# Designed miniproteins, single chains: the designs that were tried, part 66

Each design is a single chain, and the fold is of that chain. pLDDT is the mean over its residues in the fold that is shown.

## One batch from the design tools (miniprotein)

Design m2406
Fold by ESMFold2-Fast:
Structure m2406 (fold): chain A 98 residues (1-98)
Amino acid sequence: MLKEIIKQIEEAVRSAKFAVDRGDDGSLQSAVDRLVELVEKATKESREGGEKAVEAVVEVQKLGTPIGKKGAKESVKKILKEDEELGKKGEEEIKKVE
């Protein structure tokens, strides 16, 4: 299960990057919404899943789009509810790349 969730997270990040390159806000929103769901699942599954979720959230924040920034903040809130230390790490990491 965890391997599959991590793969889906990586696919969601790639889809978000592709949407930004094409200027497709609808596809970007869909990819980011998918990522928000997946980061919650990954964090609940294991510490390793939560760490991968934080990495993915940072990548989406680096896109510099309003949709990406909002999705990154929502994702960090979900991580924070499941793993307070990882959620705080996620907050610090997104702040560094803003």
Scores: mean pLDDT 85

Design m2407
Fold by ESMFold2-Fast:
Structure m2407 (fold): chain A 90 residues (1-90)
Amino acid sequence: KKPTKEELIERAKRGVENLINYAKVNNLTEEQMLEGARLLLTHLIFEAKLLGYSKEDIEEIVQTVLDILEKYLSPEAVEELRAFAEELLA
């Protein structure tokens, strides 16, 4: 059964919260956290594309991840992740 957009958004939220928790427990640097975020975004975008979601829906999922990460990463790191996601969506 194809997951709904809401189910994908909830998975994305869970994924980023798990990344944040892992980073706190293991004392990850911002660079290591940023690398983890790129892997998470790559996985989410790839899966959503395979499931046939529109670019607009995938952008909403990506923005949900970035909204959570902006509380933990510098503005510069968040902008790098946005640019990275836009390249994957092209």
Scores: mean pLDDT 85

Design m2408
Fold by ESMFold2-Fast:
Structure m2408 (fold): chain A 59 residues (1-59)
Amino acid sequence: SAAEEAALSAPRSEEQLEVAREIGEKLRRMGDALDSALAYRKGEAEPSEEAKELFPGML
């Protein structure tokens, strides 16, 4: 622990922290699903289950 003097621009309430984490998780999952769909389009790998749900038309 310690940013000794770094100005931390972090949310101060627990609710803001949870909302920010949920948004980050959803964005990460969408990115992973898109990467999976692109890999399938290139014939490199099978699409993930999330890619099939989020981008069925791209597969």
Scores: mean pLDDT 71

Design m2409
Fold by ESMFold2-Fast:
Structure m2409 (fold): chain A 58 residues (1-58)
Amino acid sequence: SAYEQGKELAKELVEKGNVPLELLVETFRFLKEQYAELDPEAVEEAEGALEYLDELLK
């Protein structure tokens, strides 16, 4: 699912370490807002990514 793909994407981005965790959270939040009524899959992917990042932050 797009949600699961978002989790995997966030995990890979964190593991690469090229982008600060805070910036990743900000980026996926803005993507979710941008695609809110345009692309349901993009919203699901962003939600999955944010869920993974929130788990890291606790």
Scores: mean pLDDT 79

Design m2410
Fold by ESMFold2-Fast:
Parts: sequence; C-alpha cells; structure tokens
Structure m2410 (fold): chain A 63 residues (1-63)
Amino acid sequence: SHMEAEIDRLVAEIKELEKQPDTPENRKRLLELGVELFLLAMQRAIDRIEANPEEVKKEVEKR
C-alpha cells in the first residue's frame, strides 16, 4: 500500500542518516523523520482497526 511504501522510505532515510556525522542539522532531520514515521505508524494502526474491527476483536479476546 502507499502507506507501507512511505514507512519503508522513512526507515531507509533514517538508516542512511544514522551513517552521517552527528551534526545539529542531521539531528533535526532525524527528529523530523522519526515524528513522521510515528504519525504514519499511528495512522496505519487506526486504518487497520477501522478496516478489520472483527480481526481486532479476535486479537483482543485471545486470553
């Protein structure tokens, strides 16, 4: 899906940036990418719950 492709892109960018020198500009970029990744992961979780509420119920009822 488009969201999965965006998450994969952000993860790849973070991995590449981690290889770069520790500079204030690189730290700021890492923070920006991290926040974007977090927001997309949250949206993906919400979309999954809304699309498959029965599947989520089954997972919650597994005790």
Scores: mean pLDDT 77

Design m2411
Fold by ESMFold2-Fast:
Structure m2411 (fold): chain A 65 residues (1-65)
Amino acid sequence: DPALERLRALLRERGVVTREEALAALDVPDEVAEALFEEFDVDRDGVITEEEFERGLARLLGRIA
């Protein structure tokens, strides 16, 4: 929850987040950051937009809840 909110705040500030930025914001292992990034980066273009973040969150909720 709070980690995803931090990522969302970063997206609003920059408009786009890379894996490296997500890792820094979440302070989690690369493997965890990559898994989260893949859920949000559905286009596989190496970046996450706020729109992709919302879509990725919906996918995560479908798997976790």
Scores: mean pLDDT 66

Design m2412
Fold by ESMFold2-Fast:
Structure m2412 (fold): chain A 55 residues (1-55)
Amino acid sequence: SMKKEKARKAVKEFLEKHKDEEVTGEDIKKYLESKGIKLSDEELEEIVKEVVLEL
């Protein structure tokens, strides 16, 4: 669960910094990979969905 918590924080920070830009799932995936976070497409979609609801 630490991995998912780290991913949620990273996704939220990325989306907040790029909120005036078009951000794709590929952009988010690439950013997470740069942080050493590897998620399945399903895990990524769930985390992004949860984070977007908080924005």
Scores: mean pLDDT 78

Design m2413
Fold by ESMFold2-Fast:
Structure m2413 (fold): chain A 68 residues (1-68)
Amino acid sequence: SDHVRRAEEALEAGDYEEAVREAERALREDPNNVRALSVLAEAYRRLGDEEKAREAERRMLEALRRQS
């Protein structure tokens, strides 16, 4: 989805709040999108929200297990 690409671009640009917004939009379309969950985890970590980063990582690992 375009939102995954935008989330990744925002993360690379250091726009962590935009990365969160675009990752969340991608996750509304596909809650198990590993790329979007990965961006969400890193963006929250960069923003200092360790609790939300940990939750996004947990969701990413769960999504990866389902794809195995």
Scores: mean pLDDT 87

Design m2414
Fold by ESMFold2-Fast:
Structure m2414 (fold): chain A 71 residues (1-71)
Amino acid sequence: SAAQLQANADRAIAAVLEFARSKGIDTTPAEAAYRAAPDPVLALRKAVNAVMKQLTDEEFDELNLAIAKAL
């Protein structure tokens, strides 16, 4: 359902923001990006993209694991 997709996206986005905060990353760009997105899948993609630019390859792998665990 659309409600289930939204709930899953909200959990994943929360995990992205929590991970970013744990690394001392400013979440303001990610929060602006996902709020402007027209759908939950694009919102998650934009949040990930905003955060990933400030991560090492190893930290990006950790982020992907955190997202998987939140779902």
Scores: mean pLDDT 81

Design m2415
Fold by ESMFold2-Fast:
Parts: sequence; structure tokens; C-alpha cells
Structure m2415 (fold): chain A 55 residues (1-55)
Amino acid sequence: SEAEEAARGAYLGARGELPAGEAAEAAKQWHDYMKAGKATGEAAERARLGSEAWG
């Protein structure tokens, strides 16, 4: 899904695995999805996985 792709992009960007421009766009798309309430479940799960991946 688009929300899943946005979440993945934001995660990779946060890890420094995307070019700065792509990381910024992915973060914006993910933020827009969270703010619109379109991916509340994915937001919670992605935040959990991101926290675990970073320590």
C-alpha cells in the first residue's frame, strides 16, 4: 500500500540509507499519512520497529 511504502521510506531515511532528498520526501509522506489518520496501526508498528532497530 502507499502507507506501507511511505512507512518503509521514512524508516530507511531515518537510518541514513536514502539520499537526503528522498529521505525528506518519504518523511513528509509518512507524516501526512499519520496526520490524516490513514495509517494509525502502521504508524504504531513502524514506530516500534524503528525504536528496536535503533536501540
Scores: mean pLDDT 63

Design m2416
Fold by ESMFold2-Fast:
Structure m2416 (fold): chain A 82 residues (1-82)
Amino acid sequence: MEKAEEYKKKGEEYEKKGDYLKAGEYYEKAYKILAEELGVTHPEAQEAMKKAVEAYKKAGDMKKAIEVEVDRAMRIMEEWLS
């Protein structure tokens, strides 16, 4: 999945620059692609999700951090209900 890998690299670039909001947004994009393609419990999806949450926390955007955690919880519940 070239798109998810590209978003992970962009997240790492923005994190290195100290732009934690953009880093979180790119890690979140990677997480959503990985969760849809590989499953929300896949290690790569989990890693991208954790990176997004931590980046949003560093940016001070606790609402976005919580929204990523909620998205993950909802995807897990949907897997359990199917």
Scores: mean pLDDT 84

Design m2417
Fold by ESMFold2-Fast:
Structure m2417 (fold): chain A 68 residues (1-68)
Amino acid sequence: SRKEELKEQARELIEKTKKLVEELYKQGKLSEEEVKKFEEIAKAALEKLDKDEISVEQLEEFLKSSEL
C-alpha cells in the first residue's frame, strides 16, 4: 500500500540522514546541539512509524520537509 511504501521511504530517509548528519558533524559543519536535535526528531519519528501512529498525509509532509 502507499502508506507502507511511504513508511519504508521515511525509515530509509531517516537512516540516510543520520549517516549524513554524523559525517557533517565529523567535518565540523554541524554543532553538537544540531546533531542532538536531529537525534530527538529521528527517535520520535521512528517510534511513530513503529507504532503505526502516522497518517499518509503526515508521512508525505515529513518526507517533503526533511530535505537537506
Scores: mean pLDDT 77

Design m2418
Fold by ESMFold2-Fast:
Structure m2418 (fold): chain A 91 residues (1-91)
Amino acid sequence: SIEEELKEAIKEAEELIKEIKELLPELSEEEQKEAEELIEKIKKLKKEAEEVFNDPNASDKEKRDAVIALEVEISLARMWLWVLKKIQEQE
């Protein structure tokens, strides 16, 4: 269901924030700034998704839009992590 998808997206966002935070001490100053900006963006979208999830009047469209917005940002952050790990492997 869309409600299950929304719940899973919120959980994935929370887990991703923790993963990025754990990497912060190992990053350069510039990479830390990028990571902090990603964390704040994911936090904002997660909060918006949680508000939709907890709203009994939220439409299926609003729930779907929240899932899409959060999943897009999760995908972008996962790509950033993949690139970062590749750079670290070459140093």
Scores: mean pLDDT 85

Design m2419
Fold by ESMFold2-Fast:
Structure m2419 (fold): chain A 66 residues (1-66)
Amino acid sequence: GPALRERAEAAFREGLRAAEAGDLETAVRHYKEAIVLAGELGDEELRARAEAEGRRVGAQLRKAEE
């Protein structure tokens, strides 16, 4: 429903904001929430975007530890 879509979009936006702020761990958590909610909605585009951004941020986080 509309509430679930708003939550999915909000989670994705919060992930982007956290990533812009350099809070990579928080960004990953928000993208994971967006992936789950987008999957429940059947929104393949949003799920793919959240997965791509989550993968990118996860790679940056791992590189920062090396």
Scores: mean pLDDT 85

Design m2420
Fold by ESMFold2-Fast:
Structure m2420 (fold): chain A 66 residues (1-66)
Amino acid sequence: MKEKLEEALKALEKGDVEKAKEILKELLEENKNSKYAPYIQKIIDFLEAGDVKAAIEGLKKLIEEL
C-alpha cells in the first residue's frame, strides 16, 4: 500500500492527475475492506473536485500514518 501511495504522490507532483487517480482507484479496490479505504476514497474525491493540493496533503498524511 505505502509504495503505491508514494507512486500516486509522485504522479500528482508531476501534474499527472489521471495516473494518480488510476493508482488510487486500484488501491481502493484492493483495500475496500481496509480501515484506510475511506481515506483513499476522500483523496480520489479531492482529485475529482479538482483540488490537487488537498489530494497531495491527504496522500502525505496517509503515507505518514502507515
Scores: mean pLDDT 83

Design m2421
Fold by ESMFold2-Fast:
Structure m2421 (fold): chain A 71 residues (1-71)
Amino acid sequence: MAEEKRQAEKAAETARGAVELARKYKDKLSVDLLLKLAEDGRQAAKVLPYAKEVLLEGAEELEKLAKEKEE
């Protein structure tokens, strides 16, 4: 139990960090790369239930950044 929660917390921190880096460097990142990172987050959410909401929110934010670059 404690190990799984700690692993989920690390995954949530990693996902949050990835979103922050993507926001900071969005002008340098391709739409394809942002969408790929979002899909990776959605796949991680399927196997990390304790971090699911944070991972899905991160993926959603990355998809928004990709849409902004297309417009």
Scores: mean pLDDT 77

Design m2422
Fold by ESMFold2-Fast:
Structure m2422 (fold): chain A 72 residues (1-72)
Amino acid sequence: ALEELRELEAKALEAADAGDWEAALEYQLRAAELLKEAAEELAKKYGVSAEAIREAADAAEEAARRVYEAKA
């Protein structure tokens, strides 16, 4: 799970380095989706609220969209 997140982050950086901001956005959005799924799983397993992690994932998606709009 965390390894898949790291892989998507690495692919997003690779795409950004190549100037492919569209692909970078797609990888960032997929990473945020996986983070939300992991947050739900952790909340269920440990009986804690995952809301802070979901909020962080939503903020990361929004930041990625703004970067894409500024660069594309």
Scores: mean pLDDT 75

Design m2423
Fold by ESMFold2-Fast:
Structure m2423 (fold): chain A 50 residues (1-50)
Amino acid sequence: AMAAEEAARRARLDELMANTTTPMGKRVIEADRLYREGKFEEEEKKAAEL
C-alpha cells in the first residue's frame, strides 16, 4: 500500500541520518526531506545552523 511505502521510505531516511557521520551528509538528507515536505522555512533555518 502507498502508506506502507511512504513509512518505509521515511524509516530509511532516518537510518541514513543515524549512520551518516559528516555534518554535510546529514544536512543534505535533512534538506531533501524538508524540501519534499514543503518546509522551506525549516530548511533555511537548518542551512543557517551549518
Scores: mean pLDDT 67

Design m2424
Fold by ESMFold2-Fast:
Structure m2424 (fold): chain A 78 residues (1-78)
Amino acid sequence: MEFTEEQKARIDAILEQIRAVVEQIRATGTPEQQARADAIIERTLREVERLVRENRPVEEIIKVLERGLRELQAILDS
């Protein structure tokens, strides 16, 4: 799968944001919040793996990652 420099930069930025949110949930979150975060991460990774295997457009991968980030951020806001 070919990534443009712009797409790669966007993916890297989203992954860094996901990492930061996950670390915050692990440090300050309840066991329930941590379990919800783990479920979101597992679902997001499975969807990304499927899209990569099926050679889907990179924009679909970016949308899946952005959705995962939003769901993780919602845990911190709750």
Scores: mean pLDDT 83

Design m2425
Fold by ESMFold2-Fast:
Structure m2425 (fold): chain A 65 residues (1-65)
Amino acid sequence: TTREVALQLRIVAEGLALGVGVEVKFEDGKLIITLRERSPASEALAARAREIGAEFGFEVEVRWA
């Protein structure tokens, strides 16, 4: 849906601003983000993604590779 696309693009943009690579997908009605490494920046992105997801009305699940 348009809302799912908008949410994915917003999270990717936030990751770019922080210099953090992130994989983003929807699965079982929730946003799944996958981060490759643990760093202060990637942890900040994870927290921000949960906030943005809540604004869009979606649950956000964070996975670490």
Scores: mean pLDDT 82

Design m2426
Fold by ESMFold2-Fast:
Structure m2426 (fold): chain A 65 residues (1-65)
Amino acid sequence: SAIREVSARLLAIGVALDAGGRRVEVRDGHIRVTATIRTPEQRAELDRLRDFAAEVGLTLEVVEE
């Protein structure tokens, strides 16, 4: 599913896992991630993933710590 693909890509980027735990919440097509963004490359990947999520009818919300 599109939700599983977006979630897998979030985990691969490492912003939630690097913070020592699961910080991804999924409800009704809305994916919220609490992220520690350490590199410009992670930020760029999140921006691309947000665009992809929108194309498949999902909302990706990034809350930066």
Scores: mean pLDDT 74

Design m2427
Fold by ESMFold2-Fast:
Structure m2427 (fold): chain A 67 residues (1-67)
Amino acid sequence: MKKIEEYEKKLEKDPDDIKARVKLVQAYLEAGDVEKAREELGRIPDDVLRGKFLSGLETGKPVDVEV
């Protein structure tokens, strides 16, 4: 997945980039990789943001989240 690779590279360069991590979770959900999405969600400190992604994981639908 092109988007996933791009966000992974960005996090490799800047692991504290929460915005890039949010985009990575979103890309994993779009790809159907729910397990990877959950792992990255656990590293996001914003409970509200995690709640929006959890809705996507339960329904299996892509989630649009604003940071």
Scores: mean pLDDT 67

Design m2428
Fold by ESMFold2-Fast:
Structure m2428 (fold): chain A 59 residues (1-59)
Amino acid sequence: GDLEEGLRLAREAGELARQGRYEEAAEKYFQASRLFDRAGDRASALVARAEGERLLAMA
């Protein structure tokens, strides 16, 4: 479901960020945020979006 896909994308984003691939990591966090929002998990959506914006600023 959307929650499971969001969690998977957030984990992929974390791995990309550890590799220094900040732009790709940010894209995955933004995708995860959309899925969390669709699933009704506003808190996780906000956190994922904030992480994406933080990483994009470093790219």
Scores: mean pLDDT 89

Design m2429
Fold by ESMFold2-Fast:
Order: C-alpha cells, then sequence, then structure tokens
Structure m2429 (fold): chain A 73 residues (1-73)
C-alpha cells in the first residue's frame, strides 16, 4: 500500500541519517587519533555529509516513484 511505502521510505531515511551521523563521529575520532590535519578532517566530513544527502535524495525519489505507480493502480 501507499501508506506502507511511505512508512518504509521514512524509516529507511531515518536509519540512513542515524548511521551516517554515527559513522561521521567514528571517522572524525579515528582521523583525529591518526593525527590528520583538522582542515582535512573537515573536508572529509563535508564530503560524507554530501554523499549521505545524495543517498537520501535517491531513496526519496525511488519511494515517490513507487507511490506514484501504486496510485495509478
Amino acid sequence: SVEEVEKETKELIEKIKEKSEEYIEELKRKMEAEGVPKEEIEKRIKLEKEITEGVIAIVEGVGNLVIKKLKEK
């Protein structure tokens, strides 16, 4: 159903956000421990955030496409 797809899409996006935040925090801690310069750490974190935003956009796009097809039937 449309409601199940909306729920699953929302739950997947929330899970992606949570895992991304955990990964970024772990990555930051690891890079700091390895003596990576702060500017390089910030650059890497920015890239990881942009990748996460791109993944979320794809998930939203697929969810919306499925909902559209379900509403046409």
Scores: mean pLDDT 85

Design m2430
Fold by ESMFold2-Fast:
Structure m2430 (fold): chain A 65 residues (1-65)
Amino acid sequence: GPKEERIKLREEAAELAKKDEEIRKKLEQHDVELLTQLLNGEITAEEAEERGYEFLKELVEEHKK
């Protein structure tokens, strides 16, 4: 289901981040940006979750060779 797919994407992104410091930095930067927007009331928690999911999906697709 959707939860299993999201868990799988997070696991794959975490594996990539362990092997590549630039990927780790991109993940950390994006998380900080989303958290900052959420705390400022610029986005909702639902929007933050959706944007986070799309970012992970794109990151994994780009590096999934």
Scores: mean pLDDT 78

Design m2431
Fold by ESMFold2-Fast:
Structure m2431 (fold): chain A 64 residues (1-64)
Amino acid sequence: GPVDEREVALAFVEMLAGIIYSETGNKEIADAAYETGRRLIEQGASLEEAVKAAIKVAEDLLKK
């Protein structure tokens, strides 16, 4: 069937969260990044916006 652009975007955000977990060793940070990206994609944001927001959430949590 046709590729769902939202499913592709969600897969990219899931991959990014896996990278964040690998780099930080912190699952709570990775989960927060995933949830932020997923929420934005479900609300109609672009993949670029979702990725940028997910990275920002991870960076902000690492500074706490």
Scores: mean pLDDT 83

Design m2432
Fold by ESMFold2-Fast:
Structure m2432 (fold): chain A 100 residues (1-100)
Amino acid sequence: SEYEEIVIETAEELSKKVEESLSEEDALRVEDYVLRMMTRVLDWLAANPDASREEVIAKVEEEFARMKAAIRADPRLSEEQKALAEELIDEALRRFKEKV
């Protein structure tokens, strides 16, 4: 699926930027959230092969919002690392929407 490829590329690019920008320990925690988000989106795409572009975007936006909420709620991350992670996540979502 073209959407599956774009989701995977977006998650890989986000993980790379997280690794470059956050501390090693905090990057690993955020990358776990990225992997969970990617898995949920890919599972949804597999279950909805006829999904429209608008439906795919809405689902990705929903799962990215869920990921941000989980990161904000994680007591192991500092407020500064949470803010930086959110900026990278918002940039990744913008790039995703341009590719679909």
Scores: mean pLDDT 90

Design m2433
Fold by ESMFold2-Fast:
Structure m2433 (fold): chain A 79 residues (1-79)
Amino acid sequence: SEAKKKAVAQKIIENAERLRAELAELLAPRLGEEEARRVAEELMRLLVEMARAILAGDEERAERLRERLRELAEAALAA
C-alpha cells in the first residue's frame, strides 16, 4: 500500500547513518574498507533521495533514483 511505502521511506531517512555504517561493514570483505565506505555513502545518498521523493509523491523522480540505485548496487556486486 502507499501508506506502507511511505512508512518504509520515513524509516530509511530516520536510520540513514546506521544503515550506511552497516552497508560499509557488509561490503568491506568484498570491496575493501575504503571502497566499501565510498559505495555505502553513495548508495545511502541515492536511497535517502528516493525515500524523500516517495514522501513528496514525486513518482517520476523516485523511479529515476531507483534505477540509479539499482545500477550502482549491480556494479558494486559485480566487483
Scores: mean pLDDT 85

Design m2434
Fold by ESMFold2-Fast:
Structure m2434 (fold): chain A 56 residues (1-56)
Amino acid sequence: DEKKLEELGKKYGLTVEQVKGLKLLAEQLGREVAIQYAVKYAGLSREEAEELLEEL
């Protein structure tokens, strides 16, 4: 699981900790909150954030 998160981080220009945080946000507060967080704080487009969360 950690290797997959590392690969996703590398693909989207994020740290493993950022990917883990987004996964946790999606699980606890819902996908839309995680998408908004990724766009605002991780510098992703909405499309990139949606694709990342589908791969989690």
Scores: mean pLDDT 83

Design m2435
Fold by ESMFold2-Fast:
Structure m2435 (fold): chain A 56 residues (1-56)
Amino acid sequence: SLLDKANKLLATLEPAKRAEVYAQVADAAVEARRKAIAAGEPFTFDQYAEIVKLLE
């Protein structure tokens, strides 16, 4: 699953690198929410898919 894949990728990283990834995911989520609001659409965001995308 994406959850298992994301967790395995994160487990190979040092704490500082994990913090950077979480910050990038948070920024992506904020941007996705902003775009959804501007378009009048429901907000949807999969944090585990974003983690996998960033690390692969």
Scores: mean pLDDT 83

Design m2436
Fold by ESMFold2-Fast:
Structure m2436 (fold): chain A 58 residues (1-58)
Amino acid sequence: MKLARAIAPVPQTSEEELALRVGEEVEILEEVDEENVLAKSLATGKEGIVPKSYLEEL
């Protein structure tokens, strides 16, 4: 299981995106492209696309 943490607030601007708070931990499910991952919030269980630049790998 690949874990990451949000290092900045992630806004949700579309239905495919995942909103995250600073310090929220996610599981990286899939790498969508060079800039984005599909992630699941461990706190809420919600899934969505997150830019890699907002995440710190654990």
Scores: mean pLDDT 80

Design m2437
Fold by ESMFold2-Fast:
Structure m2437 (fold): chain A 70 residues (1-70)
Amino acid sequence: AIAALSAQIAALTADIAALTAQSAALTALLAAAGGAAKADLSALLADVTAHIAALTAELAALTAELAALT
């Protein structure tokens, strides 16, 4: 149903926004970090970046589906 698809798009958009904010915070922490913390933060930032990319691709697909239904 269109309502379910719209709800999924809204939820996914919120998740992307939250991860984007987390990515910004991790980038700031990485700039201030030293030693072993840099490696851990870099790995976490890479994971968050990959997750954002995957969710962004899914959002694009769902948005295209919604456009095709309307």
Scores: mean pLDDT 84

Design m2438
Fold by ESMFold2-Fast:
Structure m2438 (fold): chain A 72 residues (1-72)
Amino acid sequence: GMADGRKAAEAAREAAERGDATAAVSAAYQHLLNGDKEAAIEAARYAAEAARRSGDAGTERTALKVQELAEK
C-alpha cells in the first residue's frame, strides 16, 4: 500500500544518500517481486539517481530496468 511504498522509498533514499545505489536497486527489485509496483518504481528512481551521481552506469541501467518492469 501507500505506507509500504513510503517505507521502501525511504530505505532506498537512505541507501542513495550513503552512495549505496546497489542496496537501493536491491530494495526496488525485492518490492517488484512482492508485487508492490509503486514501491518498486520509487525505490528504482532513487537508485537510478544515486547511480547517475556516482557515475555507475551499470547500476543505473539495472535500476531503470526495474522501473520499466514495475510500470508494465
Scores: mean pLDDT 75

Design m2439
Fold by ESMFold2-Fast:
Structure m2439 (fold): chain A 89 residues (1-89)
Amino acid sequence: SDIEKLIEKVNSIPDDKKYYLLPLDPAIRELVTKKGLLSKEEIINEIKEIYEKTDYPLQAIFSEVKEDVVIDGVKIEKGTIIIHLSRKP
């Protein structure tokens, strides 16, 4: 399943990495319960909850922050993994 592949990908990344969940559509944004920088455990649990609440296919795109940035008022440090979560086209 898509969620199993996503969890496997997260588990392949070093445990010291932080995550930021970036919902790309308003419907998914409303389902986000944990904001800011997340641990591996927190991001896995958050994504599982969002998948359980959605009746449509989702896609997750991973990117690593190359330089410190600010997203929605949150400072995201270099090396953080951003998960772009959207409805699959």
Scores: mean pLDDT 82

Design m2440
Fold by ESMFold2-Fast:
Structure m2440 (fold): chain A 85 residues (1-85)
Amino acid sequence: MKDEIIEKVEKLYEETLKEMLELMKQLENPEKILQAIGLILRAIGLYLDVLAKLEKEEDEEKLEKLYEEFKKEMEELLKELKSLL
């Protein structure tokens, strides 16, 4: 279970970060590019934070909640970045 949750988190992070980077390349306004960089840095921070929490957690219900919270936060960052287009 825990290894499966970590794999889901890693895959979600890699896919979301890739999409965020591709969207940032479509921006032409320097202020919007800086905002996109800020959102990408937040995504990296969220990923590092959730990995640290997952490493210390053994309860399956809490592991699932950590994944769902991470997924929601990543979806909101991606939505915010898409709003810059």
Scores: mean pLDDT 86

Design m2441
Fold by ESMFold2-Fast:
Structure m2441 (fold): chain A 72 residues (1-72)
Amino acid sequence: SLAVVEVRPRPGTREAVRQLALDHGALAIGEDPAAGTLYFVVPAERAEAMAQALRDSGLVEEVRVIPLPDAT
């Protein structure tokens, strides 16, 4: 199963946030430039560890974990 970790980076931290997410097993990266958010697709079991690392890093204003529905 997969989850999306949605983050709002602090100004100037976007590249550091991407690198941290890759270090924590991000499989795919999306961006919403209008909202200023990044989205990371990760294995569901890694999502909370990534979110916690992002919060602890001080690089992000907001972190949200969104579970994806499992394939039936």
Scores: mean pLDDT 81

Design m2442
Fold by ESMFold2-Fast:
Structure m2442 (fold): chain A 106 residues (1-106)
Amino acid sequence: MSEELTERLLEILERLRGNEKAVQMAADIAARIYQGKPLEEIKRWLDEKAEEFGLSEEVRRDLYEMAELLHQLKEAKDYEGLARVFRALATVPLVIFAEKLEEELK
């Protein structure tokens, strides 16, 4: 499975810690990926919200990369990798989504 993609996502998440708006957006991206939203729809939403919140270009690039890598993990059916990232985001809905993804591995 795509261990390298998972580790890259965890690195991005660590860089976003301390920016509350960026972490909220990362959690919303993860939820949208779980729900099967198209990547292009997620990127459009991200552009609108990054502009609204006045996020730096560096944070915006990290969120774009996060969306692309999460999409790649889902397309690869790497449910273990997705579950690890969702748990690291530590939101109640994402923890529930992680548990459901882990059930696919059993």
Scores: mean pLDDT 79

Design m2443
Fold by ESMFold2-Fast:
Structure m2443 (fold): chain A 64 residues (1-64)
Amino acid sequence: ADDYYLRGQQLFFNGLPKEAVGYYKKAIELDPNYADAWRNLSASLRAIGKDKEAAEYQAKADEL
């Protein structure tokens, strides 16, 4: 989980938020309680203009 999360962060900071989304989703598949992965997935979705979907994943992170 952590390896996918760290790869997602690297992609996001390098200006590749769409690719970061894939890695954060993989981290969540391995650990659904990984609150930071849900938060960063939300941030990555917001960065690509998917504000509605980002809000849904942010709410999920807040439940954890």
Scores: mean pLDDT 81

Design m2444
Fold by ESMFold2-Fast:
Structure m2444 (fold): chain A 94 residues (1-94)
Amino acid sequence: SEEEIRELVLRTVDEIISLAEKYVKENPDDETAKKILELAREIKTAVENGDYDTALKLVDELIKLAKEHPDEGFAEQILLLANVTKLLVEQLKA
């Protein structure tokens, strides 16, 4: 159902937020990681408001920014979760 997909999206976005918050705490001077965290929080707000068009635009920005991040381990985890989020939000928009 749409409700079940929405809950799965929120869970996946919360996982991105959790990973980014932990990374920023360990790397407080990493401006790119802070921007990734900011985008993840904005995606959550857009999804909670049912603004799936804005959520998709923000997810694409998050994916682009994560691809530029030099920490491969962090970048790969964020990219995996962001791509899952994108797929699920596209299903909610359809």
Scores: mean pLDDT 90

